# Designed miniproteins, single chains, continued (2), part 33

Each design is a single chain, and the fold is of that chain. pLDDT is the mean over its residues in the fold that is shown.

## One batch from the design tools (miniprotein)

Design m5122
Fold by ESMFold2-Fast:
Structure m5122 (fold): chain A 83 residues (1-83)
Amino acid sequence: LDDILRLMEQVGLRIDSVRQEGDIVTIEGSLDGVPFTIIIDRKTKRATVRASDPAVLRHVGAAFETAAANVGEHFEVTRELTA
């Protein structure tokens, strides 16, 4: 997980908080001042990316997928546009 976070920050994402409760990891951050949330379920290998801006949602989702792949992790990523 720390390697995924480091790789995401290297591509311009700002990580504000990381919370882990059992198998669920919640990452909150921003890209160009627009907030995003990533919810990772490590048991089911699923991740949900949430943002209110479609471009931010697309960029954050791609950055997460690339970071995970670079560390040998595979997650089913769902992108969720919030109101």
Scores: mean pLDDT 84

Design m5123
Fold by ESMFold2-Fast:
Structure m5123 (fold): chain A 82 residues (1-82)
Amino acid sequence: MELPERMTLSDLIEKLRATGKPIAVGPGASLEEAEEKAKKYARLLEAITLVPIFEDGKLVGYAVAVPDEDFTKVEVHIVRLE
């Protein structure tokens, strides 16, 4: 799946729902933690996982972990909110 570097939350959710795969939201994290947490939860939950990224207490984006068909490989995209 291809995700742009910036999009609105509504567009992101709509695009993910269009895949037909289950979607999960993980706990908020810093940018450094968000990618690894998203990978971990995507594998455990067998779902596309969004981890909200906070900088200085403000929501700046999401780490989006997209597992493959058998959930053994996980691709992570960092999407910044506009």
Scores: mean pLDDT 76

Design m5124
Fold by ESMFold2-Fast:
Structure m5124 (fold): chain A 63 residues (1-63)
Amino acid sequence: SFIDRALAALRAAGVAVSRAELERLLREHGVDTVDDLVVLAQTDPERALARLRELGVTSARLL
C-alpha cells in the first residue's frame, strides 16, 4: 500500500512515524504532502522531523 511504502521510505531515511498519524496526514493533506515529506526526509531528516511536527505528527522521531 502507499502507507506501507511511505513508512518504509521514512524509516530508511532515519525518521520514525506512527502508522495512524501518517494515515491521518494522508487523509488531511493528500498524497503530494506525504511524498514531499518522504523526499525531505531523504535529503534533510531533521527538517522532515520539524515539518512533521508542525503538521501535528507528535510520534515523529529521528532513528
Scores: mean pLDDT 88

Design m5125
Fold by ESMFold2-Fast:
Structure m5125 (fold): chain A 86 residues (1-86)
Amino acid sequence: EVEALRAALLAAARAGDEEALREHGGRLMALAAAGRAPLGALVDALLAAARIVLEQEVAAGRLSEAEAAAALDALRAQLEAQAAAL
């Protein structure tokens, strides 16, 4: 249920629930590795959740906009490398 996991990831990101993000992200990654979810859908969902978290950190003053952009770029590169290895 890729759409349900994506919705859960986005909800966890909005709530700032890092444990739920890790749990739902890990499950979505397991589905992608098993060929039950497209890698593009996994990458999109994880980046969308990360963007929400990073935007909240910037709004809270804990992270600069430049730091948030660098973190998102680093995550994108990691996810793309992982997808290429599958």
Scores: mean pLDDT 78

Design m5126
Fold by ESMFold2-Fast:
Structure m5126 (fold): chain A 95 residues (1-95)
Amino acid sequence: ISGLRNAAELAREAKRYAEKGDYKKAAEHAEQARETLKSVKPYAEKAGAGELVEKAIEELEKAKEYAEKGDGKKAAKHAREAYEYAEEAIKKIEE
């Protein structure tokens, strides 16, 4: 769960940097969140939250792509969606 919480925080920071126009930091935080989720995915799958983690990873890939293109609004949207999926995965595992 600690890894999922770290990934959620990184996704939230990616959103904040995208909203501020710091697209390089937005992309870096989105990639860090994505790598963190990939490392915890096998654990989440065993706990029944694998699909939520997979969706969060897909949203972080989109957040990074849009940040690299300078589209802060779409980067922030996808980073927010990743954060929401990660939080839902945490809730499902803890219940």
Scores: mean pLDDT 86

Design m5127
Fold by ESMFold2-Fast:
Structure m5127 (fold): chain A 65 residues (1-65)
Amino acid sequence: AEAAGKGAVEGAEAAGARAEGRIDESRNTVELTIVGTGVVGHVPVSNSPEGAFAAGAMQAREAGY
């Protein structure tokens, strides 16, 4: 769970965004917020660190980064 949250934030930041991750235990996901855009994505906590990173980068890209 923590590793997926960290991976998703790092992926978004690698794409040039600023992001915050929060574990949503009710959905078994990481809630990823792209700061300044209002874009919020959800990444499964079961994702590998590599998968979480890729998902974070994709969310940043969808936010225009």
Scores: mean pLDDT 73

Design m5128
Fold by ESMFold2-Fast:
Structure m5128 (fold): chain A 88 residues (1-88)
Amino acid sequence: SEEEEAELREVLDGFLKTFSPNVPLEEIVGSAVYVYLARRGELKSVEDLQLLDEAMKEVAAEHPITSEEEAYPFALEVYRRYKEKKAK
């Protein structure tokens, strides 16, 4: 939802400001999505962690991050794909 997208963006913006410039963007984004999902209580099992890892790998293969401006669309796509996998 639009509210979920706004919350994810706030978490990601906080991470980008805190961990730039010496941390790879993919690591910053992965950490932000992990923290966002954990805060929402959506990461409670090994299966959930595996689904998140799968979503991150798929998005990285399709849309690799080349700049900070791409971090938010990447994070949002990882989140959407994770939710889709959980909806089975």
Scores: mean pLDDT 78

Design m5129
Fold by ESMFold2-Fast:
Structure m5129 (fold): chain A 68 residues (1-68)
Amino acid sequence: MTIAEYFEERGVEELSGHEVEDLLVSQGFPRADAAALVQEVLDARGRTTLTREEALAVEERMRELYAG
C-alpha cells in the first residue's frame, strides 16, 4: 500500500513517524533507511507526526535512493 492510499483509507491529515516507517517497510524498503529519513523530517520540524506532503516526500526520496 502506498502512503497516498493509506491517507485516503484512514481519512487523517497526519501520520505518526512509526506509521510512515511501517508503510515504507511494507513496500520493501529497509527499516533503518526508512526510520532515518522519517526521523530527519521529524527533527527538522520538531514534531512527532508527518503531514501528507511530508510523508509523500519521504516515500519519493526513498524510491529515488533505491531506483536502480
Scores: mean pLDDT 83

Design m5130
Fold by ESMFold2-Fast:
Formats: sequence, structure tokens, C-alpha cells
Structure m5130 (fold): chain A 61 residues (1-61)
Amino acid sequence: SMRDQVEQEAANLKAAVKAGDLEKRKQYEQKMAALVAQDPSLTPQFNDAMIEATKIAQEKA
């Protein structure tokens, strides 16, 4: 499902942030944004992923 795809891309985003890979971070953010554009009901999952990614980035700073 699109929800499963968003959850997979969210996991990929978190891994990219932990690795400090800014290019992959942007790619996974764009992939999730594209999924949300197709199914706006996925907005809460996207927002949660972005909040978690930001917290991980702050931990590394």
C-alpha cells in the first residue's frame, strides 16, 4: 500500500540522516512528498517521519 511505501521511505530517511547523507535525505523526503501528493491522508505519517528525522539530526549535532 502507499502507507507501507511511506513507512519504508521514512525508515530510509532516518537511516540517511544517521549516516549524514544529505543527498539521500533529500531524495527520501521528495519520495515521501510525492506519495503524500497522491494520497493526502498520508500527511500525518509524513509529518511524524520529518519530526523523527529532525530529532535524529539534532542528536548528531
Scores: mean pLDDT 82

Design m5131
Fold by ESMFold2-Fast:
Structure m5131 (fold): chain A 72 residues (1-72)
Amino acid sequence: SDEVEGLRRGVEVLREELEKMKPSLSPETYSKLKELIKKMEEAVDAEDIEAAKQYLEQLQQVVGEEYQRLEE
């Protein structure tokens, strides 16, 4: 479906952005984001759109926490 294809594209973009951000991230934050992206990919491959969206929300929360840290 168009939604599944969009989410697959989103996973690729998230992986590219994670690698660009890697030098600015702690090893623990990098590992957590990488795990969430992998779980999102697995959910998309299973066509579990609800799970994929839940992992995306968790990823956005972790990124938000990291941005808050950088503002300090």
Scores: mean pLDDT 80

Design m5132
Fold by ESMFold2-Fast:
Structure m5132 (fold): chain A 83 residues (1-83)
Amino acid sequence: TAGQEMFLQAARIIASGDALESARNLSRDPQKTANTLLLQAKLLSGDKESTDRLNQAYQLVQDGNIEQAQKLAEETGRRLRES
């Protein structure tokens, strides 16, 4: 429905800002920021590509791959802003 589409669009805009902020914070507090990425993924249940990317960024933090997690979170945030 039109209402569901509007809610998903609003969720994407909010999640975009949150993901970009998380990308900035990943080097300062990796695990706390990674937990925030999981919450963001949960809010985007209607966008599988974005949820998959945010879950992958979380896993990259668990693997100690902070730089790649940061890039993925930033790319996801930019994608959400443009959709």
Scores: mean pLDDT 78

Design m5133
Fold by ESMFold2-Fast:
Structure m5133 (fold): chain A 91 residues (1-91)
Amino acid sequence: MELSEEFLEEKAKLIKEELEKLKETLEKEKDEAERLAIKGVIKIIEGKDVEEGKKLLREAAELSGLSEEQLESALKFYELAREIIELYEKK
């Protein structure tokens, strides 16, 4: 139990640090597809506007020519990151 709690804390801290870094990157990013992707990721991980975040990532994928398989993999990854944050914060 302690080891899994330590693992969740470590992962949650890393995800929160990456979120802060993404917010800083968004301020400097000039590419529209990249800006949409970063906004989408932030919304999904923060859990405030998850559906809007998913929509932004789909729009970014279309602009970037990413495959549906790549988009689904990315969505699953960021949804998992959100779940890790939620599990850690509910303890």
Scores: mean pLDDT 78

Design m5134
Fold by ESMFold2-Fast:
Structure m5134 (fold): chain A 95 residues (1-95)
Amino acid sequence: SLTLKDTVNFFKTIAESPSIVEAINAFEPNRKATSLKAAGVDIQSLANFYEFVDPELAEKIKVLGKKIAQNTATSEDEKTLKQYAGQFAQRLSKS
């Protein structure tokens, strides 16, 4: 199973990367995620698994991750997701 530490690093990478796709590919150097659909599914899955840490923030991230997966996210949605990802990484690191 993915560890809490791995999930912290995942969301921190999203917050610090120039694009969502680049963030996901950087987290898995073996090129595990190569598309917005795969990236959005991973974001939703990890936010759902650790929703007990911050349920409200996790729900906001899941909504945005779904938009990424469906290729319906705006540039503002991606910017908001990066901000929420950074906040979620901080909350996870205190768990």
Scores: mean pLDDT 78

Design m5135
Fold by ESMFold2-Fast:
Structure m5135 (fold): chain A 97 residues (1-97)
Amino acid sequence: MLSLEEFVKDVEGKEVTAIFFVEDEPEVRGLTGTVSLEDGVLVIKSKTKTLEIKVDSIEKRQAPYSPWEVYLVSGTGVSGFPGKKVRGFIRVSKEAA
């Protein structure tokens, strides 16, 4: 199991794309931005949106033929959907320039 700190270290300074399903919501939440760790909360910031998740688990998916590293994330929303369960993925390019 990957720690939240290890995940953030792997992707800090890189552009990531995040797609999450929120409990009881019919639409997915998606954004492209950067990740940080603030007070134990995973923060993903785009130009227009911020997504804050208290992470329960992060798993790196093995995708040897993909141009992206893929991380499966589950947790609980902190800001725009407080207390709701979330599950989704974060992807980052394997070739960071």
Scores: mean pLDDT 77

Design m5136
Fold by ESMFold2-Fast:
Structure m5136 (fold): chain A 87 residues (1-87)
Amino acid sequence: SETHLTKLARELLKPILEGRTLSPDTVSQINEILEGKSVTPSNPGDLALLTEVDIAVGVLDIYAAVFKIDHSLLEKVRKQVLSELLA
């Protein structure tokens, strides 16, 4: 369900992103990873952060595949949770 997917997304992304002050460039690269794009860090210091986001996205993809969740809903939930954690 959307509620369970949203909770899982928050649990996976919160420890990675909560309390961080991120540059607009870093936020842009995180959004590209959420869209399934491969990115090279613009800031080398972001390598660990971007790798953790990529792993979290992979876990959400597996969850969506197992529970037959529509890809458009998955993308919407990812972007919503990212916006909530960075606000």
Scores: mean pLDDT 82

Design m5137
Fold by ESMFold2-Fast:
Structure m5137 (fold): chain A 68 residues (1-68)
Amino acid sequence: ALEKAIEALTLVLRSRLSPEEAAALVAEFQEKTKTMDILEAARETLTAAGYSEGQVNAAVGAIKALLS
């Protein structure tokens, strides 16, 4: 489950960010998943990266579908 979320989040981040910037945010996401739900961690990571509420909702929804 976590591996699929990491892959999906990496693809979303790499659409706008360099591979290095995306990797740093994925590392932060992995740390957040130690203390919070995967979907909550993804939402916070995307929001911090500057994605709009609509983009965050769409990406989190896609990750949720992959985890079901």
Scores: mean pLDDT 80

Design m5138
Fold by ESMFold2-Fast:
Structure m5138 (fold): chain A 100 residues (1-100)
Amino acid sequence: ALPELSEEELKANLEHALKVLEAYRKGEASVQEALQAISLLVLTTSEMIEKGLISKEEAIELINLAIEEAKRILPQLSPLDKAILQRYIELLQEIKKKIS
């Protein structure tokens, strides 16, 4: 759960999550760091939508990015971590349907 964050803090969290996912694609971050980044991206995007800090189009793009990154790491995970990541994908799909 994220505390109540300012617009500046939410943007910083978004940038951090995206940077970690880019590092993971380059082999510079762990699977656990990538999972944490996906979680942070989901929570941050949801709060930005609720506060009207992001457009519907931008939100959909971020959700699609998170889904693609989640699918990329799925084959490398233990059964438990795979189940956790599948739950994040479901949450992302639910958010996308709500804003579409």
Scores: mean pLDDT 80

Design m5139
Fold by ESMFold2-Fast:
Structure m5139 (fold): chain A 87 residues (1-87)
Amino acid sequence: DKAKVEELLKKTEELLKKLEAGEKLSDEQLKELGYNFGYLAGLEGVSPEDAAEILRRWLNDNKKDQFSDEQIEAMVEAAKKGAEEGA
């Protein structure tokens, strides 16, 4: 559904702007970011396992000092679920 994709993109951009502005996101907002990433990846035909691996690798390479291991794993699990529902 194009409308749902547009809503997810707007919400993702909003959360990313908050992170760039130095705002602290809640654990629920971080999971929402992971889910939205996974959902969009699933629409493009990326498997749940591949979506999880891509996000985990990106977070470790770019954000390891900003997020705890627990936060990274929560986002990765949310992305896996998102990709399952986006397919």
Scores: mean pLDDT 78

Design m5140
Fold by ESMFold2-Fast:
Structure m5140 (fold): chain A 96 residues (1-96)
Amino acid sequence: LTPEEERQVLAALAYIAASVTRMAAEREKDPEKAKAHREVADLLEQAASYIDKGDFDKAIEYLKKASEVARQAGDTETAGIAESLLKAVEELKKKL
């Protein structure tokens, strides 16, 4: 993949992660966990938007925040996804 194609793939994956997390919030019966899932979904959508714009520094900030909020809420799966996206964005930034 070219760096541009890799950027498009990472943005798409971040949008998918946000959508899945938002669906988890809708199904969550614990109000505090539901709130955390919504917050993480919003942060992942912001990260995806910044990847789309090529603003990797802002994308990294939002992915780091998403991972932190997810871990504090006990959502280790979503935290892991955010951390994987963070590493991929950092690697892409190094190529550019």
Scores: mean pLDDT 87

Design m5141
Fold by ESMFold2-Fast:
Structure m5141 (fold): chain A 91 residues (1-91)
Amino acid sequence: SSEVEKILEAIESVPPERRPSLEEAKAELGKVLSQEEIDVEELVKALAKYAVAVYPTLSEEEKEEFVKKLLDFLKTLDVPVEKFLEAIASV
C-alpha cells in the first residue's frame, strides 16, 4: 500500500547521526510498555525510534512485514499515519 511505502521512505530518510542504538530504542519502548497507563503519544514516539533503530538489521522481506504489522498496530490505536510519519521525522 502507499502507506507502507511512505513509512519505509520516512525511516530510510533518517540520517545516520540521528539514529538511536537498538538497545536504547528497545529500553525506551520497554519503559513505555511497562507503565500502568500507556500514554499513546509517548508510545508513538518510542515506536518511531524503535522502527528507525531496528530497520537496518532487517532483510527486505522482514522490512515490508514489519511496516505492515506496525501500520495494523497503529490503526488499532486510532493513530493516523501522518502522526507516525511526524514522529519518525522527529527522531
Scores: mean pLDDT 84

Design m5142
Fold by ESMFold2-Fast:
Structure m5142 (fold): chain A 101 residues (1-101)
Amino acid sequence: DAETTVRRALAELLGLPEATLLARSLGEVLEELASRADAEGDAVARALVLAGLEAMLGVEVTEEAHAAMDEEARRAYEEFRARVAPALAAIGAAEAAALAA
């Protein structure tokens, strides 16, 4: 499902075992990453929080926020989108088809 897809992408990009992220709610994971990004200046964590919110809630990442990403943060954001967006699009298309039937 969408949450599992997001958690897998986050686990891979953060170098964490998937089981560690699956033991917590997605909201709790995103709140922790946002807290670390703000407190520690972790640009990669900030980019992944924005990518996760975009994927799950449709919160648009602003051009300014994207431009403020360093090389590592931008790469992590792009990798996350590449992994998650096709899967979420496929899920959305299947749900739309089911509702139309």
Scores: mean pLDDT 68

Design m5143
Fold by ESMFold2-Fast:
Structure m5143 (fold): chain A 99 residues (1-99)
Amino acid sequence: MTEAQAAALILAVAYAEQGDPRAEPLLAKAEAGEVTEEEIEAIVEELKKKIDELIAAGKLEEAKALHEAFTRPAAEIAKSARSAEEALALAREQYERLR
């Protein structure tokens, strides 16, 4: 599993928790091994920019909630997963649970 695939799985779970329709196509790409580092960097940059904009607008609680929504799945998977294959299985299980 590539770092881009691992990041995509985590982001797909985060999108699913937000009810974002981008979750399913991102998860499918990650499972197929078709995700690029460039796609992940674009998503992370968009997220960082949105958090910075919320902070600048004084919406600190919304900025914190958005940051936690995208970091929490990574922490949960890292805590539970023993291998890259188990991380993939846990990400899929979490995604299906959130639907």
Scores: mean pLDDT 70

Design m5144
Fold by ESMFold2-Fast:
Order: sequence, then structure tokens, then C-alpha cells
Structure m5144 (fold): chain A 75 residues (1-75)
Amino acid sequence: SLVEEAKRLLEEAARLSKNPAAARLQAQEAIEALDRGDYERALEITRALAKALEGQSPEAAELVRRAEELVRELA
């Protein structure tokens, strides 16, 4: 499902981040929003996470951008 793939990408991105603790916290908030069916909130958090990672962890940012596309389809 789109939800399961988005969750997987968010978890992988947090793992690859230069600051995994901070990235994992934001990824967890997005995952919790997805689990509640709050797709608008999940999209907001995912976009913010992508921006935060863009300068620090380009590979992680790319995974979050892919998750953002999937979440946008759900919103």
C-alpha cells in the first residue's frame, strides 16, 4: 500500500540521517499521522523533514521526497 511504502521510506531516511535522533522523532510523528489517516498532517511533517534534511543528508532527503509524493496521493 502507499501508506506502508511511505512509512518504510520515512524509517529508512531517519536511519540514514546525520542526526538520526531528530530525524526519527519527525519521521515517527509523520508515521503516527499516517496511521490515524491524517494525511494532511502527515504531508506537512514529511515536507518539513525533507527541507530539514536537504542540506545535511541528501540521500535521506531523497527518500523523504519519495515518501512526500506517496503521501500527497493520499491527501
Scores: mean pLDDT 85

Design m5145
Fold by ESMFold2-Fast:
Structure m5145 (fold): chain A 81 residues (1-81)
Amino acid sequence: DALKKMEEIAKKTGLSVEELKELIKNSKSFKELYEKLKSLGLSDEEIKELWLAYAEVEVKLNESQREKLIKYIDEKLEKIK
């Protein structure tokens, strides 16, 4: 459940789900989003799970689109090391 995943991550950050959504929407780049989420105490895996959950909630993804998004997130996280 994508909403439940967002709620779990929100609880860890001390933000509401709506505040997390606003933070994602207002981030101008993946690097900016990543740095903000890391400052809130999220791991790389939790950032990936949040991004996937956000996409599932906001956009209807088919299986192919979901797989492409997972690969894209993995590549972005690897490059930010």
Scores: mean pLDDT 79

Design m5146
Fold by ESMFold2-Fast:
Structure m5146 (fold): chain A 66 residues (1-66)
Amino acid sequence: GGLSAAGAAGSGAAATLLAQGKEVTPEIAAREAKRVAKAAGLDVSEEEARIGGEMGLRSALAGKGA
């Protein structure tokens, strides 16, 4: 349920912020993941948002490269 949605939302949010040259922490990714999920009508817990956001951020950083 919520973990996959939070991961996708966190990855998208992290990628956007990174593209804008902003620092993205797991906490920021989790917060944005929860916000985006709520906007899409999905109910995710704080724990789900944190785990999904961290996973999404790791995925976004791996894809972004250096």
Scores: mean pLDDT 73

Design m5147
Fold by ESMFold2-Fast:
Structure m5147 (fold): chain A 60 residues (1-60)
Amino acid sequence: SAEEEAIRRSAEGAERGALAAGGGEKGAQDMRNLALQGGKVSGPEGADRAGAGGVARAAA
């Protein structure tokens, strides 16, 4: 569905953000999973927020 596709895209964004922040494959996978979990609770917006929070944490 469109919602699930948007959530997956947000998770991929979080994954790329984690890689850019130097999180490596494990960091990318963890951020992807957090975004997907956020998406299950609050839809695409939840996925985006969860992913952004994870990337910010990795960058700190």
Scores: mean pLDDT 69

Design m5148
Fold by ESMFold2-Fast:
Structure m5148 (fold): chain A 94 residues (1-94)
Amino acid sequence: SREEVVELAERALELAEEALASGRFSPEQAKAIRDLAERVRELVEREAPDRRILSEVLRLLQFLATEALRLGDEELYRRAAEIGSEVERLLDAL
């Protein structure tokens, strides 16, 4: 449903904001996260199709998970993977 899509997008955006607040990313990695997050916000605001929103949310979460592995942040990795699993489940249901 659209409500579930928006909820997953909001959860991913909140995770990205928390991750950025940690101050552990390089300027380049922080910019990449902000750009990916801005793309998700824009698609939600413009009421883009569910598949498009979910695909960009998954892209953001995959980037966060990859960076979490590089930082040794098991909690960030777990949270990104958990939301990502829900995104993939919804994409498969579309």
Scores: mean pLDDT 89

Design m5149
Fold by ESMFold2-Fast:
Structure m5149 (fold): chain A 65 residues (1-65)
Amino acid sequence: MGEAADRIRDAALAAGATGVSVDVEEQKVTILAPTREQAERAAEAAREESRRYLGRELEVETRVV
């Protein structure tokens, strides 16, 4: 996992995620959050950072926990 995965994870956590898994090879991010609103904000942050560092959006899966 490169610097891009760490940046995407940190951005999602800062946006309200309680857990984040980034798989750059599978082009997927899994986000856990306590509310739908936090999950949506974390997903948006993850997509924005993936565009900045990878030049593409990763597939984002969210789960409220």
Scores: mean pLDDT 79

Design m5150
Fold by ESMFold2-Fast:
Structure m5150 (fold): chain A 62 residues (1-62)
Amino acid sequence: SSSLQQQRDRLTEQFGDLAGAGDVEGARRALEQLASLIPDPEQREELLRQGRESIERSLRFR
């Protein structure tokens, strides 16, 4: 089975690709899946905050 780190790396790459393509809904889903792999609530919320900001920036930079 794939390690947790490999799953995180794949979801991080998927999130970046979707956000860069302007697929807001796809990027949000990948971000939520990635956050679900983080057991610490504070780290999970920080990741979600940073990811949402990244999505917003990608939309404005186009």
Scores: mean pLDDT 81

Design m5151
Fold by ESMFold2-Fast:
Structure m5151 (fold): chain A 89 residues (1-89)
Amino acid sequence: SAADKEKFEEAYAKFKEAYARFQEAFSAVYDTLSEEQRAAILAKIAEMDELLKEAAKAIDEKDYEKAAELFEKLTERLAALTEELEGLA
């Protein structure tokens, strides 16, 4: 539906903003992170990569409701990880 597609477009826009913020935070602290901290962050990134694959499949299937839900989850995970990384700076 038009409403589902609009929800998806909003969720995707927020995801892109969250991802850019995450990249800035990660870049700022990368050289100061311990091996253990890097491993923990990489594990969280791997989990988000699986959600991204699910989101891509939902888009291909034009399941905009599911795509919106998945990007909302990704945005929450990125925001939490960004906050954690900013706390390490």
Scores: mean pLDDT 86

Design m5152
Fold by ESMFold2-Fast:
Structure m5152 (fold): chain A 93 residues (1-93)
Amino acid sequence: SMESLNLAIGTILRLIGEIIDAELKGDPKLAEKLQKIQEITKKGLFSALDGNIEEAKKSLEELKKFKEKEKDPRVQKAAEFAIEAVEEALKML
């Protein structure tokens, strides 16, 4: 649906913006972690859009594990909204 596509694009653009901000502020380790979240989120969102529920759920679990492992609140917040976006996309199927 257009709503699911808009959610996917909006979430990815938000993550790209946060990666660019981290790089411009000279925090390459934060940028690296945000890039990892973006990769998993993109896979989860597009898997949900394709109706691939199994792959979307795997990406969701990877995001949850990543959030649990990371201690940086910025990384945790990014993972949290990514998790919410993938969960919302799955509800739109």
Scores: mean pLDDT 82

Design m5153
Fold by ESMFold2-Fast:
Structure m5153 (fold): chain A 83 residues (1-83)
Amino acid sequence: SMSDLLRQQEEGTREALKYAEKAVEYAKQGDLKKAQEYARKAAAHSTGAQMMLGVARAFGREELSEEDIQFMYDMIRRDYKRL
């Protein structure tokens, strides 16, 4: 049902936000390897983040920068607030 779809959307966005927040924290600490790992986990729960990773790969970018990770976090947080 539409209600079930909206609930799944909220749960997915909440999980994406949790992982994106960790990705930002690791990036700020200079641990780019863990930042990439948590960014990929966030993308598993966010269509917008999946599209962002797809675009990055299409342009030959294998790793996200700290600025890319921050942009992904801001996007996911905005999506959560607009549910």
Scores: mean pLDDT 81

Design m5154
Fold by ESMFold2-Fast:
Structure m5154 (fold): chain A 68 residues (1-68)
Amino acid sequence: SMLDEYKEKIDELKEKFLAGEISYGEFLRGLHLIYAEAENDPRLSEEELKELKEHIAKAVKEVEEYLK
């Protein structure tokens, strides 16, 4: 599904950060750009956007725990 494709982009961005390939600022900017793309995608419902936002929140939490 399109939601699964956006979730995969978030997961890949998280993996790049954890591998040391991108900075924390680049990670946050990447999340913002992915979510902005999803908000403007007419193929996603409001419920799917909410689920994507929850998936992003989980990715941020996991990265913040790593940075501690």
Scores: mean pLDDT 88

Design m5155
Fold by ESMFold2-Fast:
Structure m5155 (fold): chain A 100 residues (1-100)
Amino acid sequence: DTDEIEDLINEAVEEIAELLLPLSPEQILEVMRRLGIDTSVLEKLYKLGKVSNETLAYLAASLIVYDALSKVPGTLTVEKTREALEEALERVRRAIEELE
């Protein structure tokens, strides 16, 4: 089950990153802010030119996934992980739609 949880996490990071990659850095940071995620460190790294747009998208995706999992009550199970990650993906899609 641990391997299945890790696979779900990796798949969610990739899928969220793919949704974020077409966006500008400012739009990626706005999506994160709308999800209630602290962007202070990421915004500073981007403004200082320390990260590429691709790296920013993958870091943002990882933070979104981590934030969603951190809010799951108790120990992670496959079912709880899948539900939390599916909800996170839907929230990302809605936040992106609100940018247009």
Scores: mean pLDDT 86

Design m5156
Fold by ESMFold2-Fast:
Structure m5156 (fold): chain A 81 residues (1-81)
Amino acid sequence: SEAAKEFKKALELVEEGVKAGKPLEGLKKAAPYLEKGLKLLEEKETPEALKELEKLLELIEKTMKEVKEYLEKNKLSRLPP
């Protein structure tokens, strides 16, 4: 399904961002594909699209945890003004 393709592309972009050590950039690049997939899913819900969305959401959750850890470390490395 077209929704599943958009979710797969979003997943790929998040994975590539994480591998590159730029998880936030990966999430930003993936966001338009997630949005497109959700719009297509609203028009026609399919088991394939739901499965791909589930995989994408699991990866986003893991990636957001990594982003939080990265931001906390970055805050600690900054000298106060």
Scores: mean pLDDT 78

